# Designed miniproteins, single chains, continued (2): the designs that were tried, part 115

Each design is a single chain, and the fold is of that chain. pLDDT is the mean over its residues in the fold that is shown.

## One batch from the design tools (miniprotein)

Design m7990
Fold by ESMFold2-Fast:
Structure m7990 (fold): chain A 86 residues (1-86)
Amino acid sequence: SRVQLAKELVRALKERDVERVIALLRELGFSDEEIEKILNGEELPEEVRRRLADALEAGVSALLAEEEDEALTRLQESLARWRAEE
């Protein structure tokens, strides 16, 4: 499911497993060009940023429902701020 892929993406990001992050982003429907921009911290088109934020928010929420995690709580707050910036 997309929720399971999103959970695995957040776990891979916490572990800094770049190869797994790339594979999971591809499974979530991101192109290789979009993945390169994400990993390089480049400015993303609004549509790509929204898709990434939606996936990360879903993954963080699902993981926090299983166990309290201070780093994931901070990430959730950062994603909410990022979404609210404009």
Scores: mean pLDDT 79

Design m7991
Fold by ESMFold2-Fast:
Order: structure tokens, then sequence, then C-alpha cells
Structure m7991 (fold): chain A 87 residues (1-87)
């Protein structure tokens, strides 16, 4: 499961960076990325019968926070590019 979560967050980072290339759609694409990460993390946690309910909640919460972080980083990179182009 840990490797699957790592891949999920890595994919979210790549998708967020790709989404930042289209500023008009970035908010929608960012929300979609976060939603997809949460849903997939939830399914991964449900399949792991070794996890307690509190551990499952921690996995899902951690994945959500990580995905939000990746989208936020992509937003900051987009803002930096906008300022560079305005110079």
Amino acid sequence: MDEELERLIREARERAREASKDPERFDEDGRRIVREVIRRAEKLAEKDKSLSESQKASVITGAAISAIGEVTEARLELERERKRKEE
C-alpha cells in the first residue's frame, strides 16, 4: 500500500504541473486531482485489512493533505510564471 500511495501522490504532482499550463482550467483540474487522490486512497485503505479504522482515516487524510500540497505548489509555480511574463 505505501508504494501505491507514493505513486498516487507522484501522479498527482505530475497532473497538477500539467494542469498549471492551462490557467483557466487550473482550479477545476486541481479540485479533480484532489478528489481522485482521496477516492483512490480510500479504496486502498479499505483493501488493507491490517489497518485499524483510525489508521485508515490517517492514510486518507495524509493523502488528501499531500495532494492539496502538490496542487498548491503548482499554483505557486503558475503565479511565478505569470510574474516572469509580465516583466
Scores: mean pLDDT 80

Design m7992
Fold by ESMFold2-Fast:
Structure m7992 (fold): chain A 72 residues (1-72)
Amino acid sequence: SNEERFYEMLKEVEKLLEEKKEEILSMPVEEQNKFGRELDSLVEKALRAVKEGNLEEAETYLEKARELVLKV
């Protein structure tokens, strides 16, 4: 289902975060804080879109979150 796809995408973002954990923790505190705020904002927007039934918009926010993590 579309909802199953959304949660699989969310798991992939979490997996990428674990893979990038050492690099993230080696960044300056200010950069870590900025990264965390941007990531949290994208995930929050994705979860709100799911709650509103807008799975396409939710997927777009998770794709942006994935790209953000990959930039680390």
Scores: mean pLDDT 87

Design m7993
Fold by ESMFold2-Fast:
Structure m7993 (fold): chain A 80 residues (1-80)
Amino acid sequence: SEKESYDILMKSLDEVFKEYSKKIKEAKTEEEKQKILDEFKYKGEIAKEVAKKYLSKEYAQKIEKKIEEYEESLRKLAEE
Protein backbone atom coordinates (compact mmCIF):
# COMPACT_ATOMS: atom_id res chain seq x y z
CA SER A 1 0.00 0.00 0.00
CA GLU A 2 1.01 3.67 -0.36
CA LYS A 3 1.03 4.07 3.44
CA GLU A 4 3.37 1.06 3.77
CA SER A 5 5.73 2.59 1.16
CA TYR A 6 5.61 5.90 3.05
CA ASP A 7 6.30 4.15 6.40
CA ILE A 8 9.30 2.29 4.91
CA LEU A 9 10.75 5.48 3.38
CA MET A 10 10.22 7.40 6.65
CA LYS A 11 11.90 4.64 8.68
CA SER A 12 14.86 4.61 6.25
CA LEU A 13 15.10 8.41 6.54
CA ASP A 14 15.13 8.17 10.38
CA GLU A 15 17.91 5.55 10.23
CA VAL A 16 20.02 7.67 7.84
CA PHE A 17 19.50 10.73 10.09
CA LYS A 18 20.74 8.78 13.15
CA GLU A 19 23.79 7.57 11.18
CA TYR A 20 24.64 11.10 9.95
CA SER A 21 24.11 12.64 13.43
CA LYS A 22 26.71 10.17 14.74
CA LYS A 23 29.09 10.98 11.85
CA ILE A 24 28.84 14.74 12.57
CA LYS A 25 29.56 14.17 16.29
CA GLU A 26 32.58 11.96 15.46
CA ALA A 27 33.98 14.32 12.77
CA LYS A 28 37.29 15.95 13.79
CA THR A 29 37.45 18.82 11.26
CA GLU A 30 35.07 21.42 9.78
CA GLU A 31 35.90 19.97 6.32
CA GLU A 32 34.72 16.49 7.41
CA LYS A 33 31.52 17.98 8.90
CA GLN A 34 30.77 19.88 5.67
CA LYS A 35 31.32 16.74 3.56
CA ILE A 36 28.88 14.80 5.79
CA LEU A 37 26.29 17.62 5.51
CA ASP A 38 26.70 17.70 1.70
CA GLU A 39 26.26 13.90 1.48
CA PHE A 40 23.06 14.02 3.58
CA LYS A 41 21.70 16.89 1.45
CA TYR A 42 22.43 14.94 -1.75
CA LYS A 43 20.69 11.80 -0.42
CA GLY A 44 17.78 13.99 0.73
CA GLU A 45 17.28 15.42 -2.77
CA ILE A 46 17.20 11.89 -4.23
CA ALA A 47 14.68 10.80 -1.56
CA LYS A 48 12.46 13.84 -2.33
CA GLU A 49 12.44 12.95 -6.05
CA VAL A 50 11.61 9.29 -5.27
CA ALA A 51 8.78 10.41 -2.95
CA LYS A 52 7.35 12.77 -5.62
CA LYS A 53 7.42 9.97 -8.23
CA TYR A 54 5.91 7.13 -6.15
CA LEU A 55 3.81 8.73 -3.38
CA SER A 56 0.76 10.99 -3.25
CA LYS A 57 1.35 14.76 -2.96
CA GLU A 58 0.42 14.64 0.77
CA TYR A 59 2.91 11.86 1.64
CA ALA A 60 5.62 13.38 -0.59
CA GLN A 61 5.22 16.73 1.23
CA LYS A 62 5.56 14.98 4.62
CA ILE A 63 8.80 13.31 3.45
CA GLU A 64 10.14 16.64 2.09
CA LYS A 65 9.33 18.44 5.36
CA LYS A 66 11.03 15.71 7.44
CA ILE A 67 14.17 15.82 5.26
CA GLU A 68 14.32 19.64 5.64
CA GLU A 69 13.91 19.33 9.44
CA TYR A 70 16.71 16.74 9.57
CA GLU A 71 19.00 18.87 7.36
CA GLU A 72 18.50 21.84 9.72
CA SER A 73 19.13 19.63 12.80
CA LEU A 74 22.39 18.32 11.31
CA ARG A 75 23.50 21.85 10.32
CA LYS A 76 22.96 23.07 13.91
CA LEU A 77 24.75 19.99 15.30
CA ALA A 78 27.74 20.68 12.99
CA GLU A 79 27.97 24.28 14.32
CA GLU A 80 28.33 23.07 17.95
Scores: mean pLDDT 88

Design m7994
Fold by ESMFold2-Fast:
Structure m7994 (fold): chain A 65 residues (1-65)
Amino acid sequence: MPVVEVTVPRELLDEAADAARRTPGVTRVEVDREAGTITVTAEDLDALRAALEAVADVVREHARA
């Protein structure tokens, strides 16, 4: 299963993790608040890509808000 670790601003960690969890084909999302990262595990690369796009949308929406 493909896995990716993404660095996210601490204040957006919960929203980004929730967006990844709502993505079809995502099997696991782990949040490391101390490191400011989320680790996303998906069934395939298409699901992983969709999860990364959802996380990017959260970050973009809140950038300089």
Scores: mean pLDDT 81

Design m7995
Fold by ESMFold2-Fast:
Structure m7995 (fold): chain A 132 residues (1-132)
Amino acid sequence: SAEEYLKKGKEAFKQNRFDEAVKYYEKAIEIDPNNAEAYANLGDVYAHLGEFDKAEEYFKKAIEIKENADAYSALGDVYFLKGEFKKAFEYYQKAIELDPKNANAWKDLADFYRATGLVDEAEKYEKKAKEL
């Protein structure tokens, strides 16, 4: 099943077996082409490999199928690592707007402010993430 391959892909990813994780997620997509989670997980693998253009494509595909705050936040991280800070900020904001209770989205926005030298703003949003 698609869910079985998704589970095997996650297990491979946790063990840093990225080539196996990709193969399992691709099999999940072959069975269920609208599996947003499999596309988001492929985005995570390619981001870890530093293949940011592929990561962007897969996170965008996941969001197209089903909007998810974690996928918007991850896309923000991809744009940040590509040096596209305006786009990074826009996607972190989309994540928070979609799910204001997502602690990870607030933390990612805080990390963005800290990395850009805006320490006071970073501390404010770090506190917000901890309150959730």
Scores: mean pLDDT 88

Design m7996
Fold by ESMFold2-Fast:
Structure m7996 (fold): chain A 75 residues (1-75)
Amino acid sequence: SMMKKEKEEKLLEEADKLLKEEAERRRKIGVHHKTELMKKFEEILKAVQEVKAADPDNEEKKRKVLVEKIEELFK
């Protein structure tokens, strides 16, 4: 079994991958209007940055926010 910190690192890697893929698609299609989906991606980007900047005591709380934002993406 992986440690809690290892699981968080894997989650951040997956989030970073998904965000890079969507950012690339946005650039290619020249999106000029921010849709609700794009706003959700911006919130996920912010949550990722907060997790990366958080100290260990706050990282779990920030990671939970990130997970919830990712789940909202599929709603």
Scores: mean pLDDT 70

Design m7997
Fold by ESMFold2-Fast:
Structure m7997 (fold): chain A 121 residues (1-121)
Amino acid sequence: GASEDLRYEALAILSRNNASPELQAAVYAAMSDLPDEVLKEALASMIGVDEELAERIVEARRIALGEAEGSGELKTLAELIGLLRDTPEERLLGLVERAAQLDAEGASLEEIVEALRELAA
């Protein structure tokens, strides 16, 4: 379906820009409705993140969905995931490309979230 093609193109953009595994995993999680355990396995197999990072991304998605409460780094990841989930499909690839460019330039996740929030407004 269109959503699968959109996820594939988003991952292609991230890969082309040498985006960090953390950003790739967060974007994949934002664009996925997989159950938590299936998402964790998909993050490990498709993105190549370790178990600790996969667990952090899954928990960040739970926070973004209002299923858990978080702080610090998990709050920033949850804000990124929530912002991307709330973005209309027609604007999503543009936000992913901008996130990948900022990540490649050494921007923090907090800086990426702030920049994407301005673009999404």
Scores: mean pLDDT 82

Design m7998
Fold by ESMFold2-Fast:
Structure m7998 (fold): chain A 66 residues (1-66)
Amino acid sequence: SPEEELEALIAEARARLAEVHSPEEVEAGVRMMRTVADSLAAEGRYREAKAAVERITDWLVAEAAR
């Protein structure tokens, strides 16, 4: 389901962030993702919710490399 796909992407995002960020930063990043994704999902916009999770994850990973 779109909900299961979104939860799987958030779990993958958490694992990717844990490679380069502290536990506190990971939780802040996941909280940001959930705020955006849950808002989009509440409107039935699951494709955009999944894209937002991936985009936020990529940007937070890139920020750690600076």
Scores: mean pLDDT 86

Design m7999
Fold by ESMFold2-Fast:
Structure m7999 (fold): chain A 77 residues (1-77)
Amino acid sequence: MDEILEAAAREIVNVAKTLDDKDGQALVRAAADAIKRNRGSEAAIRFLEKVAELAEKAGLKAVAETANEEKEKLLKE
């Protein structure tokens, strides 16, 4: 995995822990969109996969669900 994408996912999950579910979900979508625009869909998919893993381990169910949904959208395109 790209170490920069893993570090980005870890920081996004850490910030999401300080937010409510709605704001955490919005943060994940915004970060994924930014990565997709600048680095492409494969980088965004890897980022979202790591966000989902870390969010699930942290008990952030809504954030993990959003990361998986955004990943599925990219995989269908």
Scores: mean pLDDT 85

Design m8000
Fold by ESMFold2-Fast:
Structure m8000 (fold): chain A 90 residues (1-90)
Amino acid sequence: SEETVLKFYKEAVEAAKRGEDIKEKFGVSEYTAELIKELVKEGYTPEEILAVSRRIAAEARKRGVSVTELPQEVIDKLREEARKEVEAKR
């Protein structure tokens, strides 16, 4: 459920702020752990990180590529769009 997924991101953000190993603690991929760590350092909220993750996954699926193959310019745009999406829902 969306609530269960958001709960994960809330717990992962708090763990990242404490310098805990996200990959080990939550059993997630290296990609997911690094994404959470990076976005937490840049001040992203759990809701924003969830929106970023969903937008990246959707764009990769649309292009028929892995999330790791997306150009950085595309990722940067998706991060901005995710923040605007979360702001609009407040």
Scores: mean pLDDT 85

